# Designed miniproteins, single chains, continued (5), part 99

Each design is a single chain, and the fold is of that chain. pLDDT is the mean over its residues in the fold that is shown.

## One batch from the design tools (miniprotein)

Design m19429
Fold by ESMFold2-Fast:
Structure m19429 (fold): chain A 76 residues (1-76)
Amino acid sequence: DKKKLEELAKEMGMSIEQVEKLLELLKKTAEQLVKEGLITEEEAEEAIKNFLPPGYTKEYLEYKKKVKEKEEEKKL
């Protein structure tokens, strides 16, 4: 969606073309990390969907998983 890319580009101070190129690079890097066994395919897809850098992707997913686990524990 061009609107989402436009807003993200404004927020990051980049052009739409730069954002699209970053998404392609993020996708390639995520695939490489999956091949190396550093992250799962699900984690790679979630990171791409949320437009997160590869290095931050693992930290973000680990943080998100920990938050989810703690929230599930707090339900009991």
Scores: mean pLDDT 66

Design m19430
Fold by ESMFold2-Fast:
Structure m19430 (fold): chain A 64 residues (1-64)
Amino acid sequence: SLEEKIDELLEKLRDPSLTPEQARAIYDELVRLAQELIEKDPSKADYVVEKLAEATRLLAEREA
């Protein structure tokens, strides 16, 4: 499911061995899936907001 893929990408984004480029690619894919999930199921908006906030935090830690 889209939710399972989003959760898998979020866990991949936690990997400390990722390069900034790899982390960005994972983040971009997560954003794409999150947009697709909201379009298909607007009731998942809160879920998507929480997952995107966490992904943004993890990406920021990589770029620092």
Scores: mean pLDDT 82

Design m19431
Fold by ESMFold2-Fast:
Structure m19431 (fold): chain A 65 residues (1-65)
Amino acid sequence: DARSAALGYALGRLEGASHPEMDEAEARATGEAAGRIAAQLTGGDLAASQKGGYRGALEGAREGA
């Protein structure tokens, strides 16, 4: 769901920005955690939320570097 994915993205991005050397595997794990939180809070789709979190984590880490 768009709202759940957006929240996952925002949470992932914040975490990624705090860890600018985060690699793709770390971003994936961070995205999964952020996505679980987002899905739990919104009642949205877990897979979409985790995908959003992964994208957020990667983008946050790249901008923080």
Scores: mean pLDDT 81

Design m19432
Fold by ESMFold2-Fast:
Structure m19432 (fold): chain A 96 residues (1-96)
Amino acid sequence: GGAGRMTTPPRTVAVGGTATTTSRLSSGNTAQVTLTVTSAAGEVTGTAVDLGTGSTGAAVTASKGVLEDGRIAVGAVAPLPGSGSGAGATVLLEPA
């Protein structure tokens, strides 16, 4: 198989304060990115994105932004080697 790009639909998570974001790259013939969000209440949520074969060793970048309605959008993107494309996942966090 070739390198692929898959995105997971946004998911809303309630946040009672500061949320932390971690990103993790997993590999097993196919590189996967897991975006993990931890809320101030200690709730941990994860979203996995399949990068396809040939994406081993890709770096993962995590970012967040605040939307106009006060929700926090948290995303993770992994670059694919030689392709200029990335695989991403997004989680929407609601203010407490």
Scores: mean pLDDT 44

Design m19433
Fold by ESMFold2-Fast:
Order: C-alpha cells, then sequence, then structure tokens
Structure m19433 (fold): chain A 70 residues (1-70)
C-alpha cells in the first residue's frame, strides 16, 4: 500500500540518515496526510517518486530505486 511505503521511507530516512533532508521528510509527512484524507494512490505514488527524482521504470527496474527509497 502507498501509505505503508511512505511510512517505511520516512522511517528509513530518520533512522539511516540523522542529517536527512528535512524538506523531504516534511513532504513525505504531507503525502501521508493526503493519503489519510483519501487522495488518489496513483497521484500520491507519482509525487513520492518525484520527491526522490525517480521514475516508475526505475522503481520496477529494481536496485537503484530500492536503495533510493531505503
Amino acid sequence: MVKEMIEQVLAALKAMHPGSDAEKIKQLEELLAEVDAGADPEEVFDRLLSIFGLTRAQVEGGRAAARALG
């Protein structure tokens, strides 16, 4: 689920990189709030990818996308 993916990425950023980009963390928290408000999962997923400069092909293509998302 998109919500669980966002939560996992947030947890990874906060745990693995104490100095992580605070703007990305804020954007992910805003996306979580949008999901809770009933936002379109496809639109939220596209925004999640945009925050990390990723494409759907990169996510489906494996290693680089998996590492970037944490």
Scores: mean pLDDT 70

Design m19434
Fold by ESMFold2-Fast:
Structure m19434 (fold): chain A 72 residues (1-72)
Amino acid sequence: SAIEEAKERLEEALRRNDREAAAEILRQTGSALDDPEAAARLFEAADRAAASKTPLELVEAVGEGVRALDEA
């Protein structure tokens, strides 16, 4: 599914500590969702991922996005 593919891409971005890739994946996934609440949470997660200064902050931001996808 598109959600499963997004999660796999996010895991790969986390492995590389690639905040820009993680933010872009979250933004693109949010834009594709029909649920406006889930989309808003993904856009917020993307902004947090882009602003992350540590690997832990990036993991937390991506985790918020994944939770939004699970609830969509």
Scores: mean pLDDT 84

Design m19435
Fold by ESMFold2-Fast:
Structure m19435 (fold): chain A 57 residues (1-57)
Amino acid sequence: SALAEEAAERAAARAREAFTRLLGPEAGDIASKWEREHALADAERNGAEAAMARLEG
């Protein structure tokens, strides 16, 4: 769903920013892909509400 995709992209963007600052752009790219995939899998398994909860946490 669009909501789950937006939630996953926001989570990925946060991970990218954090890891890029600490370890450089390559680490940011890896972290963003990992977080996006994890958030999408969580949303698919538990629904879009679970994805939104990740953004609020």
Scores: mean pLDDT 75

Design m19436
Fold by ESMFold2-Fast:
Structure m19436 (fold): chain A 90 residues (1-90)
Amino acid sequence: DQQDIANMQQMVNSMQSMLQNMQQMSDQTGDPQIQQMTNQMQNLTNQMQNIYNSATASGTVSTDDYMTMTSLYQQVVNMATQAGNVAAQM
């Protein structure tokens, strides 16, 4: 479905933005917790990118791939929120 690929593209773009913000927070604070979260987010980003690349190469999105993508995206959003809360307590 063309709409599913479009939704995945938006998730990838949002994820890249969040990862960039996390890297900046890690660099600015030097906080080991934020650094650990940033490393975890990089791993999630790699998994999401692989799913997106596979979908665009085949032109198809399986239900399992879409569900995995949305699950990974939710983990990324939760991680970004937690890091923001840690930074706000400074």
Scores: mean pLDDT 82

Design m19437
Fold by ESMFold2-Fast:
Structure m19437 (fold): chain A 61 residues (1-61)
Amino acid sequence: SMEEKKEEILEEALARYDAGMPLEQVAIWAAKKGFEAGLTLDEVAQLVRELVERIRKREAA
């Protein structure tokens, strides 16, 4: 499903961030993967916002 594809991209993006990739580069990577998967601009924007939120939540913990 599309939600499974979004979660897969998010998990891969978080793994890249944990490996030391800067947030900006991880966000760009996730956006590219979203477009490749057939997501609309609005869906890609939502995906990137969710990624940033998950990263900020982890740093605040």
Scores: mean pLDDT 85

Design m19438
Fold by ESMFold2-Fast:
Structure m19438 (fold): chain A 73 residues (1-73)
Amino acid sequence: KEAEVEEFIKEAEELVEKLKKKELSEEELLEEIEKLSKRAEELGGDPSLTEEQKEKIKEAAAKVQEAIKEYLE
């Protein structure tokens, strides 16, 4: 699922940018978090993913978590 992994990374990077700019309302933030969390969970449960792909997903998710933490402060 190389296309889905690439799309997830792009979505995560876009969310990080929006969070840094504080462009999201609380409603929008919750929607984006829920969307990416479900997507990460679905992709993380795919046994066909390579270790490199799993690592990229974890890194993207970690960046989003850090940006959310900064946003909520």
Scores: mean pLDDT 75

Design m19439
Fold by ESMFold2-Fast:
Structure m19439 (fold): chain A 63 residues (1-63)
Amino acid sequence: KVEEYKKLAEQYERDARGAEETARANFAKDSPTALTAGNIARVAADVSRWLAEKWRKKAEELE
């Protein structure tokens, strides 16, 4: 259902925002461990953002 796809897209958008916040906070700490955590969070943010866009597009197409 379109509503389910929209909810899924919203969830991934929230996940992406959370991961971006985590990456930003870790990069601000400027330590080796934080740099690694920041890079992992950035990848997670990119993946979640990509999934959010895919589900949002699918919801729009199934209008």
Scores: mean pLDDT 80

Design m19440
Fold by ESMFold2-Fast:
Structure m19440 (fold): chain A 75 residues (1-75)
Amino acid sequence: SEKKKLLEQFIEEVKKMIESLKKGDRESALEHGKKAVEILEKMDISEETKKAFKESLIFSVEQLDEKVAEELKAA
Protein backbone atom coordinates (compact mmCIF):
# COMPACT_ATOMS: atom_id res chain seq x y z
CA SER A 1 0.00 0.00 0.00
CA GLU A 2 1.31 3.45 -0.96
CA LYS A 3 -0.33 4.90 2.17
CA LYS A 4 1.65 2.49 4.40
CA LYS A 5 4.89 3.17 2.48
CA LEU A 6 4.47 6.96 2.83
CA LEU A 7 3.72 6.61 6.57
CA GLU A 8 6.89 4.51 7.04
CA GLN A 9 8.92 7.13 5.10
CA PHE A 10 7.39 9.89 7.27
CA ILE A 11 8.40 8.03 10.47
CA GLU A 12 11.96 7.48 9.13
CA GLU A 13 12.39 11.21 8.33
CA VAL A 14 11.05 12.13 11.81
CA LYS A 15 13.57 9.73 13.42
CA LYS A 16 16.44 11.28 11.42
CA MET A 17 15.24 14.77 12.40
CA ILE A 18 15.26 13.83 16.13
CA GLU A 19 18.75 12.26 15.83
CA SER A 20 20.03 15.48 14.18
CA LEU A 21 18.42 17.63 16.92
CA LYS A 22 20.10 15.52 19.64
CA LYS A 23 23.47 16.14 17.92
CA GLY A 24 22.79 19.91 17.64
CA ASP A 25 22.77 19.67 13.82
CA ARG A 26 20.02 22.23 13.13
CA GLU A 27 20.57 22.27 9.34
CA SER A 28 20.15 18.48 8.98
CA ALA A 29 17.22 18.51 11.45
CA LEU A 30 15.40 21.16 9.37
CA GLU A 31 16.07 19.26 6.09
CA HIS A 32 14.61 16.02 7.52
CA GLY A 33 11.70 17.92 9.12
CA LYS A 34 10.82 19.54 5.77
CA LYS A 35 10.98 16.13 4.04
CA ALA A 36 8.63 14.71 6.69
CA VAL A 37 6.11 17.54 6.04
CA GLU A 38 6.41 17.02 2.24
CA ILE A 39 5.66 13.29 2.65
CA LEU A 40 2.72 14.09 4.96
CA GLU A 41 1.22 16.47 2.36
CA LYS A 42 1.47 13.74 -0.33
CA MET A 43 -0.52 11.25 1.79
CA ASP A 44 -4.12 10.46 0.81
CA ILE A 45 -5.54 11.14 4.29
CA SER A 46 -7.89 13.79 5.73
CA GLU A 47 -6.66 17.38 6.15
CA GLU A 48 -7.51 17.06 9.88
CA THR A 49 -5.18 14.04 10.21
CA LYS A 50 -2.39 15.85 8.29
CA LYS A 51 -2.77 18.87 10.61
CA ALA A 52 -2.64 16.64 13.72
CA PHE A 53 0.57 14.92 12.52
CA LYS A 54 2.19 18.27 11.60
CA GLU A 55 1.24 19.80 14.98
CA SER A 56 2.63 16.73 16.80
CA LEU A 57 5.89 16.96 14.80
CA ILE A 58 6.31 20.69 15.57
CA PHE A 59 5.48 20.15 19.27
CA SER A 60 8.18 17.44 19.52
CA VAL A 61 10.75 19.70 17.82
CA GLU A 62 9.86 22.64 20.14
CA GLN A 63 10.85 20.47 23.15
CA LEU A 64 14.36 20.10 21.66
CA ASP A 65 14.95 23.31 19.62
CA GLU A 66 12.52 26.24 19.41
CA LYS A 67 14.31 27.87 16.42
CA VAL A 68 14.08 24.74 14.23
CA ALA A 69 10.39 24.40 15.24
CA GLU A 70 9.77 28.05 14.20
CA GLU A 71 11.39 27.50 10.76
CA LEU A 72 9.50 24.22 10.29
CA LYS A 73 6.21 26.04 11.10
CA ALA A 74 7.00 28.54 8.30
CA ALA A 75 7.56 25.72 5.78
Scores: mean pLDDT 83

Design m19441
Fold by ESMFold2-Fast:
Structure m19441 (fold): chain A 66 residues (1-66)
Amino acid sequence: GVKEEVYTLQPGETLTITRPDDAVAIDISVNGELVKNVSEDQKSVDLTNTSSVPVKVTVTHIYKDK
């Protein structure tokens, strides 16, 4: 199954996305350009809007089907 969340990042904002323990993958779709910094354990990513316009971020958490 999948869970989708939508965020709007204003200029200069950072969004931290952490993968849930039961999620096998995260898919991130953006309507602009963001700076991405992935943690060393690959469990979290920081997305920073360095542009002058708001950026829409769609985060899809993918879970293993039972």
Scores: mean pLDDT 77

Design m19442
Fold by ESMFold2-Fast:
Structure m19442 (fold): chain A 92 residues (1-92)
Amino acid sequence: MEVAKYQLEKELKKEGFDKETQEKIKEAFETGDFDLFASLDEKGQQVLMTAESYYLGEVVIETVAKKLVEKGKMTKDEAEKFAKEQKNKLKK
């Protein structure tokens, strides 16, 4: 969520959405409300899909780190460092 929220705020500022549209996009992202998503224009939908892609990336990183600990390939501390490093790469 941290990287996805950062990228969402960055894109909302870049595209110059009005305050009401920004709030709708943020709510759709936080709740996963498809009706809100469907009510957005193409630009709003694209920004939200991009943020969801970053969130999916974060979920994958966390899942991989957890599985590596379960398989004994990493300690919990190593997995935490790995996850933070990979998430920082998503911000670039």
Scores: mean pLDDT 78

Design m19443
Fold by ESMFold2-Fast:
Structure m19443 (fold): chain A 94 residues (1-94)
Amino acid sequence: MAEKIRAEAEAEGEALLAEAKALGEEMKSKSADEVEKKSAELMGEDELKGAVYRAYMYAGYLEKTDPENAEAARKEGEKLAKELAEREAAARIS
């Protein structure tokens, strides 16, 4: 059962990453203010989940203008997504 719970958490993490990356693509044509407003809304609902979305939205926003910081934001998003997956797995085991 633990392996199945882990696999389900990983699949949900991949789905969340796909959604976050899609938001990042949408943010490529948006302003920093728009990214911050949407990030604040999402973080208000779930701080960790919102932080994942924020990282990928900034990665998308910065991709053409500041690719080094875009890569740093993407790595932070991957780290936060892993933390989120671990939190979700722990909640299911409990």
Scores: mean pLDDT 74

Design m19444
Fold by ESMFold2-Fast:
Structure m19444 (fold): chain A 88 residues (1-88)
Amino acid sequence: MFEKLKKELKEVAEKISRETDEEKAIKLTVEAIKLADKISEVGSPEEAKEMMEYVAESIRRGAERLGDIASGVMEVAAGVLLTVAKNL
């Protein structure tokens, strides 16, 4: 189960980094947060931390290509993931 969630999270992170539609980028970001939450429940703290940091970086890269509102929402989401990662 963990490896499946890890793969799904990586796929969502890749989609976020390439997404040009603001509404879709926000939806993908929410999906990434939900997957990261599940990974934190079933994975080792070290692996969950690594995945959350990877996804946060992907979200930030995607945010650089989008408008102010979508970028702001995505940056807040990345910050939340990094905070959760620090507390694992």
Scores: mean pLDDT 79

Design m19445
Fold by ESMFold2-Fast:
Structure m19445 (fold): chain A 56 residues (1-56)
Amino acid sequence: SAGAVAAALAKAVSGVEISPAVAADPERLQKALQAAGVEVSLDEARTLVEAAAGMA
């Protein structure tokens, strides 16, 4: 699923484990990464989710 690919990409880039359900939503992904201390803009989170959807 796109969410699973987005979660894998987020972990590869940041080292943070994100659930696939959270990683499928750019706003949730951004908040989860920021809570873990990773600086991510909403546009960057959207780009990651879109790239993951294209790879899935």
Scores: mean pLDDT 79

Design m19446
Fold by ESMFold2-Fast:
Structure m19446 (fold): chain A 108 residues (1-108)
Amino acid sequence: SEALERAEELLEELAERGESEAIKRLAERLVEAVVELLKTDPNVNIPLAIAAALLAIGAAFLAEQGKSKEAAEELKNALRLLLQSSPSGEKKIEELVREGERLLEEAK
């Protein structure tokens, strides 16, 4: 997935810059995306979607501690599960990429 590759590159850039708050915000957005998929997508794989949300919550806690690289790795795992959980997963990752690009630009 092109969206997944771009999201992983973006998370690596944010982690290298120590942008823990940006990674935390992206993790929170991933949880919101999972909640929307659970409400709107009848084809969602519920166990995978919940697993993605739990990894994103873990990433947010790591980011809160300033562990930007560990948070980014956990969030990459959450994104892979999000992609597998729903046919709409790639579209949700594209939305997260757009948000992450805004956060990276604000950090400059």
Scores: mean pLDDT 89

Design m19447
Fold by ESMFold2-Fast:
Structure m19447 (fold): chain A 71 residues (1-71)
Amino acid sequence: MMSLEEALEIVDDVFRQVRRYLKEHPDVDREAVLDSVRTSLLNWAKENMTPEDFEKIDKYIEEQVERLLRE
């Protein structure tokens, strides 16, 4: 099982890459891109984390998605 700290670092790295992608491609469907990223990260987290830590990472992922949707 992956630690919560390691998982948060991976999620941060993914969202850093997503932010860059969205900035370079302003014409893409932002909602569709973020929904795809959310789904992929949640599936990955379910496989690699305990249920308790999954709830924490799920909340964090949702907060990152909300921030990017507001930009």
Scores: mean pLDDT 83

Design m19448
Fold by ESMFold2-Fast:
Structure m19448 (fold): chain A 71 residues (1-71)
Amino acid sequence: SLTPEEREEIVEELTEKFGIPRSAAEFIVNSLETGAEKDARVLAKLLKEEYGIPEEKALEAYRYAEKKIRA
């Protein structure tokens, strides 16, 4: 499990690296921690619909966060 400090670091990295809104970054991290949605493709589609993020960028952001959380 992530500490609050680790969550904040990942959220900040996602916003800076991918230029996504903080709310979208938090959605990605929450989804990965809770396991509410495990399909990266479905999550990328949700991020496009909800936040207007291109699916490719959303997938890259998701995979980046997944790698950080898995470590």
Scores: mean pLDDT 80

Design m19449
Fold by ESMFold2-Fast:
Formats: C-alpha cells, sequence, structure tokens
Structure m19449 (fold): chain A 63 residues (1-63)
C-alpha cells in the first residue's frame, strides 16, 4: 500500500540521518586522535545504514 511504502521510506530516512550523525561523530573523534572511538562510531553508522537499506528493500517489494 502507498501508506506502508511511505512509512518504510520515512523510517529509512531516519536511519540514514542517524548514520550521517554517527559518521560525523566518528570524523570528530578521529580528528581528536581517538581512533578506537572513531571506529566504534563508524560501526554504528554502518549498522544504521544497513537498517535503512533493509527498509528501502521492503518498500521496493511493495511496489
Amino acid sequence: SSDEVQRLLDLAARYYESADMFEAVGDDLKKEGNDLGADAAYQVADDYRAQGDRLLAQARQLL
């Protein structure tokens, strides 16, 4: 349904926003010399992107 597709796309957008935020945190930590903290933040960003990708794939299955 159109409503379900929109819901999934909105959720995917929120996960991608969270991924971008954690990537920025990782970049800041890397600049501060906190490589372990940066790696952890980048891993969280990757996990959020993967969740967004799954929601996008679900939306595509409904089209």
Scores: mean pLDDT 90

Design m19450
Fold by ESMFold2-Fast:
Structure m19450 (fold): chain A 72 residues (1-72)
Amino acid sequence: SEIDEALALMQVGSGKVAFPEVTKEALEAAENGDPDKAKQILLDLSETEPNFTKEDALRLTDAIVEVVKRYG
């Protein structure tokens, strides 16, 4: 599924354990045509989670958008 592909792509890109529930929520927002909402969900996570930076949020947003373009 697109969600499993997004999770795999995120793990390959980040090299560490990811936040699968937040990633699914961001992916659903992007699939519904709202990439700005997907970006905001991930940026909000970066403000509360010290190990997830703004740069990580931007990279994951790009990965999700690419997955939706290729497989959505």
Scores: mean pLDDT 71

Design m19451
Fold by ESMFold2-Fast:
Structure m19451 (fold): chain A 86 residues (1-86)
Amino acid sequence: MKLVLVARNVSEAEREMVKELAKGIEANGGKAKVTVEGDTVVLEAENVNIGSLLLAVGVATEIALRGGTMKSRVEGDTVTLEVVAP
């Protein structure tokens, strides 16, 4: 499957969490690209297995638990996670 994680209003620590998630996806046979624009980080990944998807949900949830928000959407074979940190 494909994964898009959009994290807004993030700290340096949260940017690092998304970068580590990208490395984990690649270590599990996926392809991942991270783009950083100010306080927004976008992760785009292909060939994501269910374990890597659960890790992504965990990362998004961790960011949202700091007083932010999280939304998820499934369109075809693409899972989109949108998270806003406080």
Scores: mean pLDDT 83

Design m19452
Fold by ESMFold2-Fast:
Structure m19452 (fold): chain A 91 residues (1-91)
Amino acid sequence: SDEEILEEYRKKLEEGAKRLLEGLKASGDLEKIRQVIALLREMLETGERSFIDESYLSKFSPELQEKLLEIEREVVEKMIAELEAYIAEKT
């Protein structure tokens, strides 16, 4: 179902984001973290879909595609906020 697709995508994306954030924080590389923040912001500004394959996305209805992209935006915004808070704490 559409609801199952959306829930499964959110879970996979959030788990991937968690792993990335944990790795970045563990590295202590603040410059790398700033570069990642810049890339994530570019994704939000340009609408690029680096976390979802376009050929996979195109299999779904336009409405479901929009909802999947909304999930991606929400997760990316949370990632940016968490990384910015981490940098602020460390500087």
Scores: mean pLDDT 83

Design m19453
Fold by ESMFold2-Fast:
Structure m19453 (fold): chain A 70 residues (1-70)
Amino acid sequence: GPLTEEQAARLVAALVAHGVSEEEAREAVEAANAKADTPQGKVAKEIGEKLNKIGDAIEEGLKTGKRLPG
């Protein structure tokens, strides 16, 4: 799919950090990635790149104790 394994893992981690179970988070990310293999996959890829930046910022905030973008 348009999400890389790394981007998918970051989205799962972000959802879990927000109280979603790891199992539910994985199912949601896998479903989104599967839909992105459709003809609209290019749009989902661009959204995935933006979500990767958000996930990276959340992960950095969690690791460093820095203020998360709210």
Scores: mean pLDDT 65

Design m19454
Fold by ESMFold2-Fast:
Structure m19454 (fold): chain A 84 residues (1-84)
Amino acid sequence: MEEIRKLLEELGFSPQLIDDFLALVQELIDKGYITREEVLRLLKEGKIDELFDKMIKAILENEPDPNLATAKALQVIGLKIEYE
């Protein structure tokens, strides 16, 4: 997670948002919904909006509980709005 944290700092994420983003990303990686390699690639390319959209899509395609899928997708949308 240290490499992801550093990239978020370089991209101008506030310290307050970094921990929330990292917790969510780690959960999605642990569940197998996204890979660390995909996150690192998109962050290195500065494609933050694409990363958020990919996270939302991965949740909606992979989470079998529709209520949990909606809740997690809304968490990503909230982070996207807070970013800008």
Scores: mean pLDDT 81

Design m19455
Fold by ESMFold2-Fast:
Formats: C-alpha cells, sequence, structure tokens
Structure m19455 (fold): chain A 62 residues (1-62)
C-alpha cells in the first residue's frame, strides 16, 4: 500500500540522517547507477539519468 511505501522511504531517510553520506559515497552511487544500465544494453542517456537520480537522492538525504 501507499502507506507502507511512505513509511519505508521515511525510515530510509532517517537512517541516512543518522549515517551521513559523504561526497565520495554519493559519487560511487552515481557511477554504479550509470554502469548498470549500460551493461544491460540501455542507452547512455538513460544511464546518465539513472546516475543523476542516484546522486540527487544521496544528496537530498543529507
Amino acid sequence: SEENAKGAIETARAAAEDHPVTDEQAELARKGAYDQPLKAGSTEENAKKAGEGAYEAMRAGK
């Protein structure tokens, strides 16, 4: 349900606040999110979008 999804997101956000993500960790997440779609045969544009999304998510949790 939407309620369960929201609770899980808030729990993950609280955990990220307790353990702050470093700039280096955010960059590693971006690279991983970029490499995986490329290996799966996705376009470079989609891979860039995935990388940017992961980086933004890591930064927003700070």
Scores: mean pLDDT 67

Design m19456
Fold by ESMFold2-Fast:
Formats: sequence, structure tokens, C-alpha cells
Structure m19456 (fold): chain A 65 residues (1-65)
Amino acid sequence: NIEKEIELINALPLDEDLKEQLIEAILNEDPKTVTRLRDEIFDKYGLEAYKVFVKGDVEEAKALS
């Protein structure tokens, strides 16, 4: 579900540039760039960010900061 994925990304406390690049890669159907950016996010923010993606909970994503 692309809509829910974009909503979740926007709710995460990430750098705005990272959000824009990730959303653009998803919309352009560029799986290589999507994978690279997700790996960067998980490496930088750790398992807490990964758990939010797995849960798909937008409100919990906002609380990660």
C-alpha cells in the first residue's frame, strides 16, 4: 500500500531531504534507490525506526523523536 507507506515516511522524524528522496524513489518505482535509502535510515536511526515501518502506525512514528 503505497499511500500508507508515504504517510508513514512523512510521520517519521527524518531529515526532510531523506523523506523527499525516499518518496520520489517510491513514486518512480526505483527499488534500488528505495532499498539504499531504507538501509541508510535503519543504520542511522536503528531498530526503532524499523519497528515503526513494520507496525505501520503513523501516530507512533511521530513519537520516535
Scores: mean pLDDT 68

Design m19457
Fold by ESMFold2-Fast:
Structure m19457 (fold): chain A 69 residues (1-69)
Amino acid sequence: MEEEIDREISVALIEMILAIGKIDYKKGNKESAKEAFQKAIEMAQNDPRLSPEEKARLIEEAQKLLDEI
């Protein structure tokens, strides 16, 4: 239960950072958006609670967004 909740929180936090980055990008704050997407990748890579599938999904999404900047 605890491990499951911690994993869900980790995913939610990374997804929130991606959402903040998307908002910053739309507002023209490209530097802040880039920092948010880079942080999301770092968090996904270094979080031992995430499944390999969740890590891959989050990193791919963040990388695609970073490539748009």
Scores: mean pLDDT 82

Design m19458
Fold by ESMFold2-Fast:
Structure m19458 (fold): chain A 92 residues (1-92)
Amino acid sequence: DLLQQAQEAQQAAEQAYQELVELTREAAERAPEVREQVLEMMRDFGGTVGGLRLAADALSPEEGERVLARGNELLATYLYNQKKAQELLEKL
């Protein structure tokens, strides 16, 4: 049961991160001024988060706020499930 719960949490974290990567790529495509820089930043988790913020800043205020709100939701989901998976695995 603990192993299954850890696997489910890890899968939820992976899904949230994949959606964050996709959101960041879509934001970069709409922000041509920073597109190449954002894509270069997306080599790791921290760079993807930074890239999303950079792309959002280059968008209109309304679109940037929407992108950041969704990104923060995905980031919170990723961090929550990553921590949950780690805590469950440590109990094994």
Scores: mean pLDDT 86

Design m19459
Fold by ESMFold2-Fast:
Structure m19459 (fold): chain A 92 residues (1-92)
Amino acid sequence: MVVLTGSDLAALGGATPDTPDPEAAIAEGARRAAERYGPDAIVLVPAEDEVTRRAAREAGLGVLEVDPSDPASLARAAEVLAASEVVRVAPL
């Protein structure tokens, strides 16, 4: 299982740090992630990040929604991450 973040999707979509509107890049990155990783790709999405969540769902990617104020949400995210490969495609 491959775990991606919104930043990873933006980078896959061709966004640079200078990109003024990352929403289009995130949507394109989600499409590319779905083509590259297929059903094994899951996107880790903060509960408040509706843009990344929508892009991931429209591309057919799995979505793991994380609410940092909910311990059960954090525990579920930790469980998925322990069983998954985390892919870093964005620069440090």
Scores: mean pLDDT 71

Design m19460
Fold by ESMFold2-Fast:
Structure m19460 (fold): chain A 59 residues (1-59)
Amino acid sequence: ADEAAIQALGREGGERLRAGDVAGAKAVARRIRETFADDPAGQVVGDLILAEADRLEAE
């Protein structure tokens, strides 16, 4: 189901962010947005990962 796939990708993005892999996290967020472009849940998860990645890059 789309929700399960979005949750799994969101978890992957979160793991990348925790590891300091900002580029990998952004790649996961882009994949979520491209795969689930019209799904609000996918958009929200992708945006959250990008916001955290941008925060880490600002450091």
Scores: mean pLDDT 81

Design m19461
Fold by ESMFold2-Fast:
Structure m19461 (fold): chain A 68 residues (1-68)
Amino acid sequence: ADNQARIKALVEENNKIVEQIVKKIRKLLELKKNGADQSKIDELQKEISKLSKQGGAIMKQIFALLEA
């Protein structure tokens, strides 16, 4: 069924987003520990927030397809 292929693609997309979030969180913690420029910290926080919203939207799509 086309829905199974779409769910698989969305799960893979969500996994990539989670990997990006984890990498950015680790970098954010390193920057804070090393007393890095606040502008770099703020940029990473905005990127993490954007990715979190994207991941949430993908999860909603996955659940909708599972209900179909």
Scores: mean pLDDT 85

Design m19462
Fold by ESMFold2-Fast:
Structure m19462 (fold): chain A 91 residues (1-91)
Amino acid sequence: TEQKLIDALRTAGFTVTGVTVSPDGVVTITAESPEGLRVTVTYSGRQLSVSASSPRLSMRELNDRVGLLVNELVRQLGPPLTVSVTLTQVD
């Protein structure tokens, strides 16, 4: 599962900056884009959470860029899948 998340992030143009797997199997991956978008992807039990923020991108750019990432994550993981997305505009 960790490799599928990493592959999806790389395919979506992100550089993976951290990977953590908890003892209960929750996978948390941090990644950054060249445009200055920072994302945290958390996955456990077919529950996918994506949190994204940037001090450089507009809300539209955040939504568009994260939408591409979510599509790739869904493609790699496959259904059934519950997805939650949180976007934070900073500065």
Scores: mean pLDDT 81

Design m19463
Fold by ESMFold2-Fast:
Structure m19463 (fold): chain A 87 residues (1-87)
Amino acid sequence: SDEEKIEKIERIVLELLMTLLDRGILSEEEAAEIARAMASLFDGTVESTVKAARYGLELIRERHPDDEEALALVEEAEKRIEEIEKE
């Protein structure tokens, strides 16, 4: 269902942000900014959830372009989101 897809995508993004915070890659301030930016795009649809998630991933890449660990985690999250979108 669309609701299950939204929940799965939200979980992927939450797990990514928590991991980046735990590893000290993102500050609490940066994570809050990214979360706010994503929330502004959310309208309760799968399409808006995917767009919001992808925007959040792009913000992480922009702020940490040389962090190989951050980029690898973002790439993994993006692939997981793409697989859910195809379902």
Scores: mean pLDDT 87

Design m19464
Fold by ESMFold2-Fast:
Structure m19464 (fold): chain A 100 residues (1-100)
Amino acid sequence: MTTKSTIIGLLLATLPADQQTFKNLKTYLASKVSNPTYREKILSAEDEVDLVETLAAMPVTERVKLLEALDTPDAEQILSLLTELDIDKGVEALKAAVLK
């Protein structure tokens, strides 16, 4: 399984089984975000991959607040996976910067 698909699966599991849709997930996550900029970005996500990338690009403090609000036993796992994706993007940016 990809890291992104694992994150989506864990996030969908926070919703009732009959409501585990991408649209419901976006609305639910946005309702747990107090910062209007990140709320708008979550609601603007076009697909599950875009949603995960949006969450990974949020500041760590905003990710922590969101996961605490979700009241899920998987919160630490989701946070760890999102942080891993953010670090991977940072490493790729560094590699690009050192090529001459």
Scores: mean pLDDT 76

Design m19465
Fold by ESMFold2-Fast:
Structure m19465 (fold): chain A 59 residues (1-59)
Amino acid sequence: LVAEGERALAEALRAAAEGDIAEARRHMQKSVDAYIAAGDVAAAQAAATRVQEAIREAL
């Protein structure tokens, strides 16, 4: 679950850097869901914030 969250976060950040906002949000949700399932709410919040900031910077 944590490894799944990390992989999805990396995919979300890559998509954001490529300007694919829809894909970035989709992978962000997968990362958040994986961290929540692992019981790590702080990691889920950090992942969501990081991807949202990356999307904002890409705009």
Scores: mean pLDDT 81

